# Designed miniproteins, single chains, part 114

Each design is a single chain, and the fold is of that chain. pLDDT is the mean over its residues in the fold that is shown.

## One batch from the design tools (miniprotein)

Design m3966
Fold by ESMFold2-Fast:
Structure m3966 (fold): chain A 87 residues (1-87)
Amino acid sequence: SAEEQAYNDTLLALVEKDIKEAEKILKDENASIEELERVLKGLKNAIKLLEEKLPSMSPEQQERAKKLIERAKKLKKEIEEKIEKLK
């Protein structure tokens, strides 16, 4: 439905915002372990949610979601590596 597609577009925009925040926290030399763990949890939740919602998305939304999932998975790995180095 048009309402479902509008919801999916809003979700994709919110996930893009969360990914950008995670990128900023990753680059911040003063970021605490707690901040890194917070954005890591957000990325894990976003990946799961997008993968679960993927079948309800339009082809254009699926393309956007797949790119966001790939970007989030890469960031997840980099943040996990940074947390391990700081512990």
Scores: mean pLDDT 88

Design m3967
Fold by ESMFold2-Fast:
Structure m3967 (fold): chain A 60 residues (1-60)
Amino acid sequence: SFARLAELVARSILTSDEDIGESLYRMARSVLSLLSDPRARAEGLAVLDAAVEAARRERA
């Protein structure tokens, strides 16, 4: 699910080197961008972006 992917990426930002977290975020966005359903794509990207933003705020 999108929530599980977002959780994994957010956790990598909190617990790994920032560069690794950023690389995983970019890969996750690329994978979600391949979804043919524009609604699912928008939902997945929104969930991912929100989780990453929250993780970055917590790390800062």
Scores: mean pLDDT 81

Design m3968
Fold by ESMFold2-Fast:
Structure m3968 (fold): chain A 100 residues (1-100)
Amino acid sequence: SKMEEDIKKMLSLNPPAEVKERIEWMIEHGLEEAQRYMLKEIDELLERARELKDENTIKLLEKIRKEIQENPNDATVLAEAFGRIENIKKYLEMKEKLAG
């Protein structure tokens, strides 16, 4: 299937360990579970971004949410979204630590 081909193509590029772990997690749990997990993470990150009044991060999270919802069966889009969510999570953790 196209999804299997996209996943195999991503793994064939020998991505960094963090990226490989995300792809392997998506393979193990399936795209539906991956989508559900990412949407939940986005909702939690949106609440944190609102507390920090970080308008740019709110806009970025809303864009990622839309991309996931419009492309639920696209493994490439979901893998890219997963990476962006993880980067935003790390960014917000650092920002919260500096604000305290």
Scores: mean pLDDT 79

Design m3969
Fold by ESMFold2-Fast:
Structure m3969 (fold): chain A 70 residues (1-70)
Amino acid sequence: DLATRVPALAAALGDADEATRVAAARELGKLSEDPQGARLVAPVLLEAVGTDPFPETRAVAAEALEPLLR
């Protein structure tokens, strides 16, 4: 369910481990395929693109946003 998964993945996106953050960004991208999921994950992914210290995590978050741009 989105109400449980999105907050959990958003928390993982702030993890100290870069592999965990990359995995969270990928999973958030999958949830963005649903319109309701897209509304919930878009601000989280956008923040990650602007703030994550690791370039790979930022790139994955940016890719996850592509479905929202059509």
Scores: mean pLDDT 75

Design m3970
Fold by ESMFold2-Fast:
Structure m3970 (fold): chain A 63 residues (1-63)
Amino acid sequence: MEAAEAHKYAVEASLYALSVYREAGKTQEGIERAGRVFDSLADVEKAKQLAEELRREAEELAK
C-alpha cells in the first residue's frame, strides 16, 4: 500500500509536470524528466524524490 501510494504520487506529479512543460514549449525536456521518474519506480524512495523535484520545478515554470 505505501509503495502503491508513492507510485501514484510519482505518476500524478509526472503528468502534471508534462502538461506544464508542454505549455511552456519544453515538451521534450518534460518527457525526458518524467521518463527518469518512471525508470526509477522500482526504487520507491528515489522515484518519490525525483517526482517531488520535478513537480517543484514544474510549479516554478508555471509561474
Scores: mean pLDDT 78

Design m3971
Fold by ESMFold2-Fast:
Structure m3971 (fold): chain A 72 residues (1-72)
Amino acid sequence: SAEEEIERLRREIEKIREEGQKRLEELREQYEATTDPEERERILQEMNRLYQETMNRIAALEERIRALEAEA
């Protein structure tokens, strides 16, 4: 059913948020521990990419939820 699919997608969004937050925290720790400016820049770029990827994935799932809600 649409309700079951929406619940599944909401759980998927929560998992993505949790995984993204954990990975960002790990990268932040690496950034703080790093003394090499080039390595710091690499980590910052990775954090920015991870953030954008996470937000895009969540946005796509939220759009799918909205479509399912409109059909229900």
Scores: mean pLDDT 87

Design m3972
Fold by ESMFold2-Fast:
Structure m3972 (fold): chain A 68 residues (1-68)
Amino acid sequence: MSPLQEQQAVAIKLLNETVERHPDLSVEQVGQISQIIVDTINENRDKSPEEIYKLARERVDELLKSLS
């Protein structure tokens, strides 16, 4: 797959995992999580999908802590 497809797969995977763990998230909160994932990908286009996943996951975790 192209690097772009691999990065997109990482975004979908992380978002699905987060929603499955937190089914009570509002549409607004899911939107905030999606934006952080997209921003992390856009800021780190030169990194591997694995590195992007790790960075996005850390940012999502910090956001979830702020929402609780």
Scores: mean pLDDT 79

Design m3973
Fold by ESMFold2-Fast:
Structure m3973 (fold): chain A 82 residues (1-82)
Amino acid sequence: SMMEVSGPLPVEETAEGYLLVPAEAVELGDLFDVDGVTYRVVKRVTINGREMGLLWPVDEELPELELPEDTELKLSGFATRL
């Protein structure tokens, strides 16, 4: 279900160490703080039938990458909208 989120978003981590947030709560280019590091939503991906937003550090260029559609996700923390 779609919902409006005004608080911190749950961050889930892939086995490769990529950070994801719920796509329904974010748009491409949105900025978040995670443990004092600023991230931007750079890509939308579908993992296990869920649409997610990929977080990437703003000070780093996004490499060409493809995320697996079938991966285990682990709750890693929370992202605060900037």
Scores: mean pLDDT 77

Design m3974
Fold by ESMFold2-Fast:
Structure m3974 (fold): chain A 67 residues (1-67)
Amino acid sequence: MTPEEAVETIRTGDPRGITAEQVEEALKADPELAARVYEMASGGHEGAGRLDTAARYRKLAEEYRKK
């Protein structure tokens, strides 16, 4: 699963055989992928004017980026 596909699944809830919960669980198992997905989601929400949601996803990206 690519970061772009994971972001889209989280945003739309369209599973196409994969649920949003399964995507989120998979992201927790791969911190590097999780950081990328949450960073992309943050940018998307910021562009849509959802600054609070964008900040939440940015914080998640930072937490998963820990070494």
Scores: mean pLDDT 70

Design m3975
Fold by ESMFold2-Fast:
Structure m3975 (fold): chain A 117 residues (1-117)
Amino acid sequence: SVSELVGARLRVIGAIEDIKDPEAQELLERLLRALEAEDLAAALALLDELVARFPSDEVLRATAEALGALAEVLRLEGRSLATVQAVLRHLLRVAEERGASEEVLEAVREALRAAGL
C-alpha cells in the first residue's frame, strides 16, 4: 500500500539521519541510490568505502537499518531484492571480520530477514 511504502521510505531517511558525520551520510545515500539502480558493482564499492572510512558501530548499525528499510521499499514495489541481498551478505561478512558488536550483528541479521534471507 502507499501508506506502507511511505513508512518504509521514512525509515530509510531516519536511518540516514542517525549518522552524525555528513560525509558518511552522503556515502550511505549514494549506496542506497546504487541499490535502487540495481548497480551491484557500485553498491559494493560504496559499502567498502563507507566501512573503510567510517568503521564505527553507529555507522554499521545505521547502514544495516537503512538497507533493511530499502529492502522493504523494494519488496512493496515488487522489485528484485537480489542486489540488496548481495550487499547485506557482504556487510555481514565485513561486520563479523571487524568484530562488530552483537547490536550491529543483530541489526544486519534483521536487515537480512527484511530482504527475505
Scores: mean pLDDT 90

Design m3976
Fold by ESMFold2-Fast:
Structure m3976 (fold): chain A 90 residues (1-90)
Amino acid sequence: GEKLAKIGEELAKKGREVAEAAGNEAAKRAGEEAARAGKEGAELARAGAPAELATGAILRAIGGILEAMLEGEKEDPEGAKKAAEALGLI
């Protein structure tokens, strides 16, 4: 439970960083959604909800971060670079 909660919190943090660094609205929205999903996953894990619910939220957070990177590169390469830096990829 606690390890999944920590993963969710880290993904929520990365989603917020991606949203803050976003160069366009689509990337910002995806990062914000990732932050919400990561927080939901952490809260579900700490509340002792079934692991599949917490894992589902965590997977949505990962998807949102990836979407933010893809949308950022499509419209703003500098925004995509900042999103990659927020993820620790650069």
Scores: mean pLDDT 75

Design m3977
Fold by ESMFold2-Fast:
Structure m3977 (fold): chain A 76 residues (1-76)
Amino acid sequence: KTAIIFLDGDTLYIVAEGLTPEEQEKLVKFLKELGATKIETELVGNVLYIEATGLTREQVKQVKAFLEELGATEIV
């Protein structure tokens, strides 16, 4: 499992590969619990694309830690 995470302006982009459907749901729920104001998702094959707004830089660190707990290795 891998994840690319980056901020462009006020929007957080996540590209996660190899997450199970249950792990995908957990990730979206976690973003909502952190207070993301808008979350858009697109699934193409086994790659999940997420666009989330309203998260602080500190909350983005929490998202990275959560992805590591799901077994996703961050790629820069």
Scores: mean pLDDT 81

Design m3978
Fold by ESMFold2-Fast:
Parts: sequence; structure tokens; C-alpha cells
Structure m3978 (fold): chain A 66 residues (1-66)
Amino acid sequence: SEELLENMEKIEEELEIILKRPDLKKEEFEKMLASLEPGLKHPDPEVREKAKKIKERIEKALEERL
């Protein structure tokens, strides 16, 4: 659980850089969203909260690009 949270925090940090890439295609967004499913379904509410925050950021970036 703690290891997962640490990894999610690193992903969240790098996500800002990744989402600013203009060449990031929709398949990459879909892959990132799929990788969050275990976190969103995790029994630990802290893990779910982190996963939800990451998901919302990815979805907003995808919506901006359409």
C-alpha cells in the first residue's frame, strides 16, 4: 500500500510533464487510464483518492485535446 502510494506520487509528479507533450496521442491517454483501474478499485481509500486525482487530471488533458 505505501509502496503503491509512493509510486503514484512519482507518477503524479511526472504526469505534469507528460500531459504537456503536444504529441501525446489518445492511445497513450487510454493506456494511462487503464493502468489506474487497480488503484481506483483498491480497498485503501488513500490509494483510491490518489488514483482518482490522477484520473481526473488525465481526463481533463484528454478533453482539452479532444
Scores: mean pLDDT 75

Design m3979
Fold by ESMFold2-Fast:
Structure m3979 (fold): chain A 69 residues (1-69)
Amino acid sequence: SEMEKKKKLLENLKKDLKISKENIEEIEEQKKKEGKFTPKQEVIYLFLKSIKDNSESKIKEVEKEIKEM
């Protein structure tokens, strides 16, 4: 059903969000320990933050769609 497809998509998005958050935390801890990012680490960090933000937006959208069904 359409609702089952949306619920499965939501579960996958939540898993992606969890992974991105864990990776962001690891990079932030590494920065705290080393005192600064390398240019490569900064690019990866910004990329991960964009994935996190995009996943959060999509989760809110899909949750709203499910609630309105």
Scores: mean pLDDT 83

Design m3980
Fold by ESMFold2-Fast:
Structure m3980 (fold): chain A 58 residues (1-58)
Amino acid sequence: AEKSAKAGAEAGKAGDAAGAATGGYEMQRNGIGSPGLLGAQAGQAGDAATAAEYNASG
């Protein structure tokens, strides 16, 4: 539980950093393409991290 909660916190931190990086990249690109898929990948990772955190918490 504690180990999973720690992993969830680390994943959340990584997701936040990825979000900031994606925001900057999108502003630069401002067009159709890969950023959407990269955002979906990051979202999927965040969703998995949230599920792990939930299993640790409840």
Scores: mean pLDDT 59

Design m3981
Fold by ESMFold2-Fast:
Structure m3981 (fold): chain A 70 residues (1-70)
Amino acid sequence: STLTLDEAIALLKEGLTKPLDEEQRALLVATVRAWHPDPALAERLVAGLESADEEEQRAAIEEALRAFGL
């Protein structure tokens, strides 16, 4: 399943305040892939969202929000 744009933005903003769980990160990964961004950007965002490092997860969330014009 994928998120709507509004749902993805809300979840990304939540991820700036606390770590996201594995299910939430998986939904963001599926949504990023479904939006067909630049392949290099998509893989960087996916790698960060799938990382065990909360700092790398946060960096990917910040880049994703920037990529969506926020």
Scores: mean pLDDT 80

Design m3982
Fold by ESMFold2-Fast:
Structure m3982 (fold): chain A 80 residues (1-80)
Amino acid sequence: MSAEELAEKYGLGEEGVKAIKRLLENGATAAEIEELLDAARAAGLTPQQIGAALNTAALTGGDAATLREYLDLLRRLRAL
């Protein structure tokens, strides 16, 4: 799946496309990103929260592990 297809699937805009492309450049696979985003949606994270985690992970030079850490943090904050 392309970065554009992933961004469209999760309701992410152009910034989401850029963030996904950066994560792929940083060594994340499309399958890892899709799995993490599916889990985030199932946990009740909004497209805005998912987009924020993607952008933060991408800007910090992060990969799938970094994205997972930010998504997990948002899930824990939502549970509080």
Scores: mean pLDDT 82

Design m3983
Fold by ESMFold2-Fast:
Structure m3983 (fold): chain A 91 residues (1-91)
Amino acid sequence: SEGVKLIDKVLDYLGKYLKVKPAETGSRAERYAPVLTALLIALLDPNALSEEEKKFFTEVYRILSFEADLDKEPSKETVEKIKKLMEKYNI
């Protein structure tokens, strides 16, 4: 779906930014787990991210870890939140 493609685009962007590759096998959630783990580690490190990056990464982590199930079709609300973040942060 277009919503799945949009979420994958954000996760691929984060993977490139954090220098982490998705896993090659498993479900979508399993394959992107290394990216979400790297994102969490970056958020917990006070020296890793600028203030603007922390805001962006916190919002993405919140949506993709607590609101979305990566192995399911994303809700319209989740897709709209991700679209707004991509527009706000120019990705």
Scores: mean pLDDT 84

Design m3984
Fold by ESMFold2-Fast:
Structure m3984 (fold): chain A 76 residues (1-76)
Amino acid sequence: SMAERAQAAIRAGEDAIAETRRTGWKHLNAVKEAATRLAELGSEADLQDPALAEQLFAATRRAAAVAAEAERKKEA
């Protein structure tokens, strides 16, 4: 179901965020990929379940923010 795919994607995104926070910037690509997947799934959900789409877009923004922070650390 869409809800199951969304839960799996959000979990994967949180795992990528945690790993990126633990390692600084070594898992930057994983959190960027997670953000892309969350955004794509959010767009897919938007026509059927706007509340679920909002949760996915919130998760996307969080992953994108962590990716931006990790990129800054990589440049230092």
Scores: mean pLDDT 82

Design m3985
Fold by ESMFold2-Fast:
Structure m3985 (fold): chain A 90 residues (1-90)
Amino acid sequence: EVEKLYSERLTLLAEMAELAGVGDPELVELAKELAKKSIREAVETLLTREGRLTEEKVEELVEEIKRQLLENKATIEAQIAAAKEKLKAL
C-alpha cells in the first residue's frame, strides 16, 4: 500500500515536471527510474550515488519515508488526484 503511494506520487511528479519543462532533465529521468523501484531500492540507489551507503542509513531513511507517506497519506492522495486531473486536461 505505502509502496503504491510512493510509486504513483513520484511517477506523477516526474511526468508533471517533464510536461511543465521544470527541473533538471537528469533528475526527472532519475525520478522516473526510482518510481519503478521499491522505497528501499530507491534509498539504496541514492545513498550509493552519494557514497554514503550503509545498512543503518538505508533502514533509517526507509522507515522515515514510510512514516511520512502514511502520516500525510490524505494530502498525498489529494495531490495525486489533482495531478491526474491536470494531465487529463493536457
Scores: mean pLDDT 76

Design m3986
Fold by ESMFold2-Fast:
Structure m3986 (fold): chain A 80 residues (1-80)
Amino acid sequence: SHEELVAFALEAFDYAVRWLLATTPATPAGLAAAEAALRQLRADLVGELEARGVPQALIEEFERRVREREAAALAELRAR
């Protein structure tokens, strides 16, 4: 279902966040690179959901959830 596709996209994003938290140095350059990587992944996942015909309302909810995760990940990196 479309909701399952959104759930899998969120799981992929959560995996990327965990990977970046494990591997990104807590430097200004590291933070900038992590932010760019998460932004690119969001764009790629949105593109995939659009290509699969997921309704715009579900994509907008996905983007909102992903932005919350991005903010939390960057706050975690800054706190190190």
Scores: mean pLDDT 87

Design m3987
Fold by ESMFold2-Fast:
Structure m3987 (fold): chain A 78 residues (1-78)
Amino acid sequence: LSEDEIELQKLLQDALDQGLSIEEVVSLGVRHLKEKYGWSPDEAREFATRFIEESEGKSNEEQLEIGMKLVKELLEKK
């Protein structure tokens, strides 16, 4: 994992451990992606939409795995 991916993973894990809602976790992830990776609003919105859809009914552990998988997929898509 890159330094930025490790930082994002910790951010999302901490948010989930604090009992934040999936919507709050997504908001934090979107902010981080914009600030660290230079993601456009459209790219960040695609992440948010897919993360919410794929994380419905999943555990916190599965939600973290889904979030990190989506970040990797979207970074590779360019």
Scores: mean pLDDT 75

Design m3988
Fold by ESMFold2-Fast:
Order: sequence, then structure tokens, then C-alpha cells
Structure m3988 (fold): chain A 80 residues (1-80)
Amino acid sequence: MEKIKIALAVVTRDQRQELRDAYRKALELPGVIPGYVAAESREEMRRIVAGAKAAADKNPNIELIPLSPETREALAEVDA
């Protein structure tokens, strides 16, 4: 039984183009639910990513797939 896959893209508001590109790529993936958030700053991006990871950890049926380099880096920092 496969988990619910959420393709996650978190970027700063000044990087809206990267957000749109990541979102479009997520829509092309079968069985993946696109999740996107624009943050005011990179520090807020870390908080958003930490919250998303905590929510996914509480729900074993949710799998997070980072779509942008910034989201992947923030997720790695939260995991440390």
C-alpha cells in the first residue's frame, strides 16, 4: 500500500517564478499532490518546512518530496 505523496515547494516570495516552475512539474507527476508555500524570508522557510515535516511525521501515510533546492536544503537542516 503506497503512502500519500506530497510534492513540496517552499520558496521566498521574491522567488515566485521558481515556485511556479516546481508546482507545474509536480502537476505532471501521477499520484502526487502538489504543496506549495511562499515565505517572507529564508528563516520563515525553515519554520514552514519544519512544520510540514512534523505534520508528516505524525501521519505515517504522508510522504514529503522536496521539489526545489531551497526546500531540500531547509529540510536537511531541520533533519539535523
Scores: mean pLDDT 66

Design m3989
Fold by ESMFold2-Fast:
Structure m3989 (fold): chain A 95 residues (1-95)
Amino acid sequence: SSVAEVEAKIEELIEKIKELLKKEKTKENEEERNRLLLEVLGLLMSSSPERAIEILKELGDEEGVKLAEKLAKAKNAEEGEKIYKEYEEEIKKKI
């Protein structure tokens, strides 16, 4: 995908997550929020891990904020990817 197409998709997903955060905290809304958050993070972790950390702090739940702290302390990209995959697996169980 072109960089512009990926960026447009990321912004679209971020906007959808922000709208879900304004809605009633139902199981359905939380599952959709988690699904969209994983999609955004998957796009960002391979291109801009620093931006992924910012999004987790802004839009993530308590577990997302903890992930952001762990990612910020990662020594290299390989360690960051491993930390993210552990979180991805945990969140997939909630969807």
Scores: mean pLDDT 78

Design m3990
Fold by ESMFold2-Fast:
Structure m3990 (fold): chain A 100 residues (1-100)
Amino acid sequence: MSLKEKIDELEKELDELIKKFEETGEEKVLEEIIEKVLELAELVAEYQKVASPLEQSIARARFLALLTEVWLAVKKVKASEEMRKKVEETIKKAIDIVLK
């Protein structure tokens, strides 16, 4: 499977998990989102090494949009302070991986 195919599949999985989290508010679903966000960050970072400058910009923009959706979902379900802090730390780490 190509890096781009892995990224596309993981983005689809994350979209489904984000919707499920918005509906259920389940901490277990959020933990899976956090794990997959970090996995996606590593794949996007690797893809940047082989992608054109335009494709790199598109991949980064898509990734940042996904992080925004995760943050909005956490706010919508009125997640605990502990969950919010964990998501903020994950987003910061993911941005550092992708943007360097």
Scores: mean pLDDT 85

Design m3991
Fold by ESMFold2-Fast:
Structure m3991 (fold): chain A 107 residues (1-107)
Amino acid sequence: SEQDITTLEQLKNLIQNGATFNDLNTISNLLSKLSEQSLNILENSLISELVNNNILDEDTLTSLEKTKQLSPEARIELLARLLVKLVNEGKQDIVLSAIDNTINQLK
C-alpha cells in the first residue's frame, strides 16, 4: 500500500501541473502500477466526487460503470482518458479530491 500511496502522489503532482493528452501514457503507466484495491477506491472516489458536485454527465457515468467489466489494459486506458478529459474540462479539483480520498483510505 505504501507503493500505491507513492504512485498516487505522483499522479496527483501530474494532475496539479495541468495534465494534457500528451501525459496520457504517463498517467496510464502510473495507473497500471496501482493494485486492484487502489484502482477500485479511486474509481469509487471519482464517482462520489462527481455525484457530490452534481456534474455527472451520462457519458462519464457510462465510462465509470464499464471500467469494472473491461480487461485490465482497457480499464487503465479508459480511466486515464477520463482523468485527462476531466482536467481539460476544468474539473481538476474533482480529480485531485478523488486522489486525496484514495490516499487517505490507504493510510
Scores: mean pLDDT 80

Design m3992
Fold by ESMFold2-Fast:
Structure m3992 (fold): chain A 104 residues (1-104)
Amino acid sequence: GPVSVTFTVEKDGKYRVEVSLTGDVPAYAPVTVKVNGKEVASGIVPTGGSRTFLVEVKKGDKITVTVGPPISDKPGTYTVEVRLFDEEGNLIKSASFEVESVPR
């Protein structure tokens, strides 16, 4: 099923959200980025790739990243990694999930 991770930011600034998808079977997963419950960005991450989203936030804001299940023509298990970086490129938070594909 879909996975979600929420990060609370400790300082104002521009943050980079990176989502990667790893697995042996070609697939793509939809990604939605919300700030305080409002959608600010969306995209698709393919197997073996990553997607970067830039968000401008204030201290105390909550960045929620939701990754839908990978869509594939056959069953597969995938690793989703979500990483949050600050403006200087420092890794602030990371999360990793094992997910299964869903049919088209």
Scores: mean pLDDT 83

Design m3993
Fold by ESMFold2-Fast:
Structure m3993 (fold): chain A 74 residues (1-74)
Amino acid sequence: DAEKLVDELLNSPDPEATLGRIIQEAIARGDAVKRLEELAKEAEKRGDKELAELFRTLAKQIEQGREAGRERRE
């Protein structure tokens, strides 16, 4: 699955739209952070370090969003 998703993204005529769909599906499954980390590893194996960093950044943002839901700031 991760291999197929990275392949679809790299060969997509609209990578931004494809990335958005992948993220939405991962969030809907409830394993978005894990899936994005798997996608980052696959992208790194293919030599696309920028794509790998993008997936890792998105995973961190999702984790921070979950923590913010438990914490309040003034």
Scores: mean pLDDT 73

Design m3994
Fold by ESMFold2-Fast:
Structure m3994 (fold): chain A 75 residues (1-75)
Amino acid sequence: MTEEEREAQRKKILEWLEKNYSPEDIEFFKELMELDERIAEALKAGDYDRAVQLAQERNSLIDERAKKRKEEEKK
């Protein structure tokens, strides 16, 4: 993947996040990227139980964050 493609994908994700998520959620996503790296390391090491646990935490954090923000909006 080229640097241009990486930047383009990052911008697309950012635009999508701006439409669906708050700036706080975007910041939270950056922390989740570190979690993704740990998942990749666990998979590389063949530690599937840890990878599954981390993936569940990642999903749960994203979902709970988004849900909490939507509830606070109180459309």
Scores: mean pLDDT 72

Design m3995
Fold by ESMFold2-Fast:
Structure m3995 (fold): chain A 77 residues (1-77)
Amino acid sequence: MELSPEELAALTAQAQARAAALARKLLAAGVSAEEVEAGFRRAYEEGVAATDDPQEIAIGEAALRAGLAAAAEAAAA
């Protein structure tokens, strides 16, 4: 994947927003913060294992961080 810096930033922002929204939906449905975190970590590891594209890895890492942050906020409440 060879994205322009603007396209990369836009896709990264979308991925982060989707990850955070998914984390909140799972938590609202009664999934534990620990299970949500494990799910995001697993998805990231599988994604990284499937690609050597640094842009795809960067997007995945940003999504992981957003999902983990949302889970941590819910666990603190």
Scores: mean pLDDT 81

Design m3996
Fold by ESMFold2-Fast:
Order: C-alpha cells, then structure tokens, then sequence
Structure m3996 (fold): chain A 80 residues (1-80)
C-alpha cells in the first residue's frame, strides 16, 4: 500500500508537471491553478482517512495549501 510519504511525493511530482507544462504551453495561470487544485483535492481525499483527520482539519489545511499553491504558481509564472 502507498505510504503517506509516497502519496505526498506523487502529488508534488504531478503539481510540478502541471505547472511546468502550463508554462511551456502558455496556458493561463487560472487554468493551471484549477488543475493543480484538483490534484491537491485528490491527495486530501486519499490522505485524510489514513491520518484520521476531521472535516474541519481538512478544510483548514486545504485552505492554507490552496493559498500556498497559488503563491507558488504565481512565482513560477513571474520567473518564466
């Protein structure tokens, strides 16, 4: 069974691929962000039950992660 660390690494690689492909193809930032959020949501759906996280904990962490993700995408787009 995949570990939480393996799932986190998979998410990180998928996010990097989506952002790199988006920049290379000239995809608008908002479309890349929407795709990245879908990957983030899939990660939380798998990890939250494994860690026994409450819905409130998931909502809080997701909100923070989503804001950090937007900042990272904006940073990478500005650097490209």
Amino acid sequence: MPSVRELALRMALELQAIIDDGIARGVPLEEVFARAVAVLDAFFAEVAPLLGMSDEEVARLRAGAKEQLRAEIERRYAAA
Scores: mean pLDDT 84

Design m3997
Fold by ESMFold2-Fast:
Structure m3997 (fold): chain A 65 residues (1-65)
Amino acid sequence: SSEADVRALRLPGDATVTLVSKDGRTVTLPARRGTPVSDVIEEGAKRLGIDPSEIEELLLSDVRP
């Protein structure tokens, strides 16, 4: 599944990450190169007070290789 594949990825560079929940809430957090996407999703879900499975989108900005 695409969700499981995305969660197995690691960030390609230092980035600002915006996570979007299925109900349209957002959280933005900094993450470093090599951080597992699953860890970023878990932290964002914790900040929103939801289960990680409720995260629908992950957007990267300012990615530095």
Scores: mean pLDDT 78

Design m3998
Fold by ESMFold2-Fast:
Structure m3998 (fold): chain A 95 residues (1-95)
Amino acid sequence: MSEEEFAKEVALAFAEIVLGIAKANNDHPGILAVLERGVDRLEELFKQGASLEEIAKVMEETADELERLAPEHGDAARWTARVLRKIAEFLKEAA
């Protein structure tokens, strides 16, 4: 497995874990909908052989959507956004 392929699989796995934690915590449906769309976009990009930069961009865009929910849904949205941004930073450094 290449380092790039490994980084992509790790990123997708982390996004799926974050969504799983949000579901287990019964987070607001708006947070879940944003995360589910983010995971779906990442899965499609992975199938298309997208770059680490493109995957990082989707994670950052998903984090931006979660931050817009933060005034209504509080810390859950903020902390989830922070995790996705940290993963995006890692992917950009690996690219």
Scores: mean pLDDT 77

Design m3999
Fold by ESMFold2-Fast:
Structure m3999 (fold): chain A 74 residues (1-74)
Amino acid sequence: GLKAKLEQLLEEARAQGNQIAANAAELLLNYLETGDPIDLGMALLNLGVGRVTEPDNPIIQKLTELLDELLSQL
């Protein structure tokens, strides 16, 4: 499920010391639990920064793909 994939990516981001990816994953996990649009907005902002600064980072890419999947279901 989406939550399990996000939890795995959060662990990978933390292991790599990638704070932008870790912040984005935590915010998306919080959004899935709470439905808070501020968490979603902040996750979008963090991933936007990650995509500009680290476009080839596989964790940033996977988080972006999961976010696009989530948004397509709304």
Scores: mean pLDDT 82

Design m4000
Fold by ESMFold2-Fast:
Structure m4000 (fold): chain A 95 residues (1-95)
Amino acid sequence: MLSLFEWRKKLEEIRKEIVEELSKTLSPEKVEFAREYLDFLINLMTGDGGGAGVSYNNMVDIIKKYNLSVEEVQKVIKEVTKKFDERVDELVEES
């Protein structure tokens, strides 16, 4: 079983890997949104409510800045969630 410190470190590594993968297929503005959404998920999982709130506000600001549609946002969320869940499941199985 991983400690909270080891969990956070591995979640940060997963974030980096997913961002690198998404940077090959998504536009820069969608990658910027995906980074903040990953930070939101990690902060929620590690109990950092303040950090999660900051990430959520950044996500809203990115949507407004780039005028992203609901459909575009949902597609990015779905792709990020799938990649994140697959990576986290691998960590739980290996721990």
Scores: mean pLDDT 83

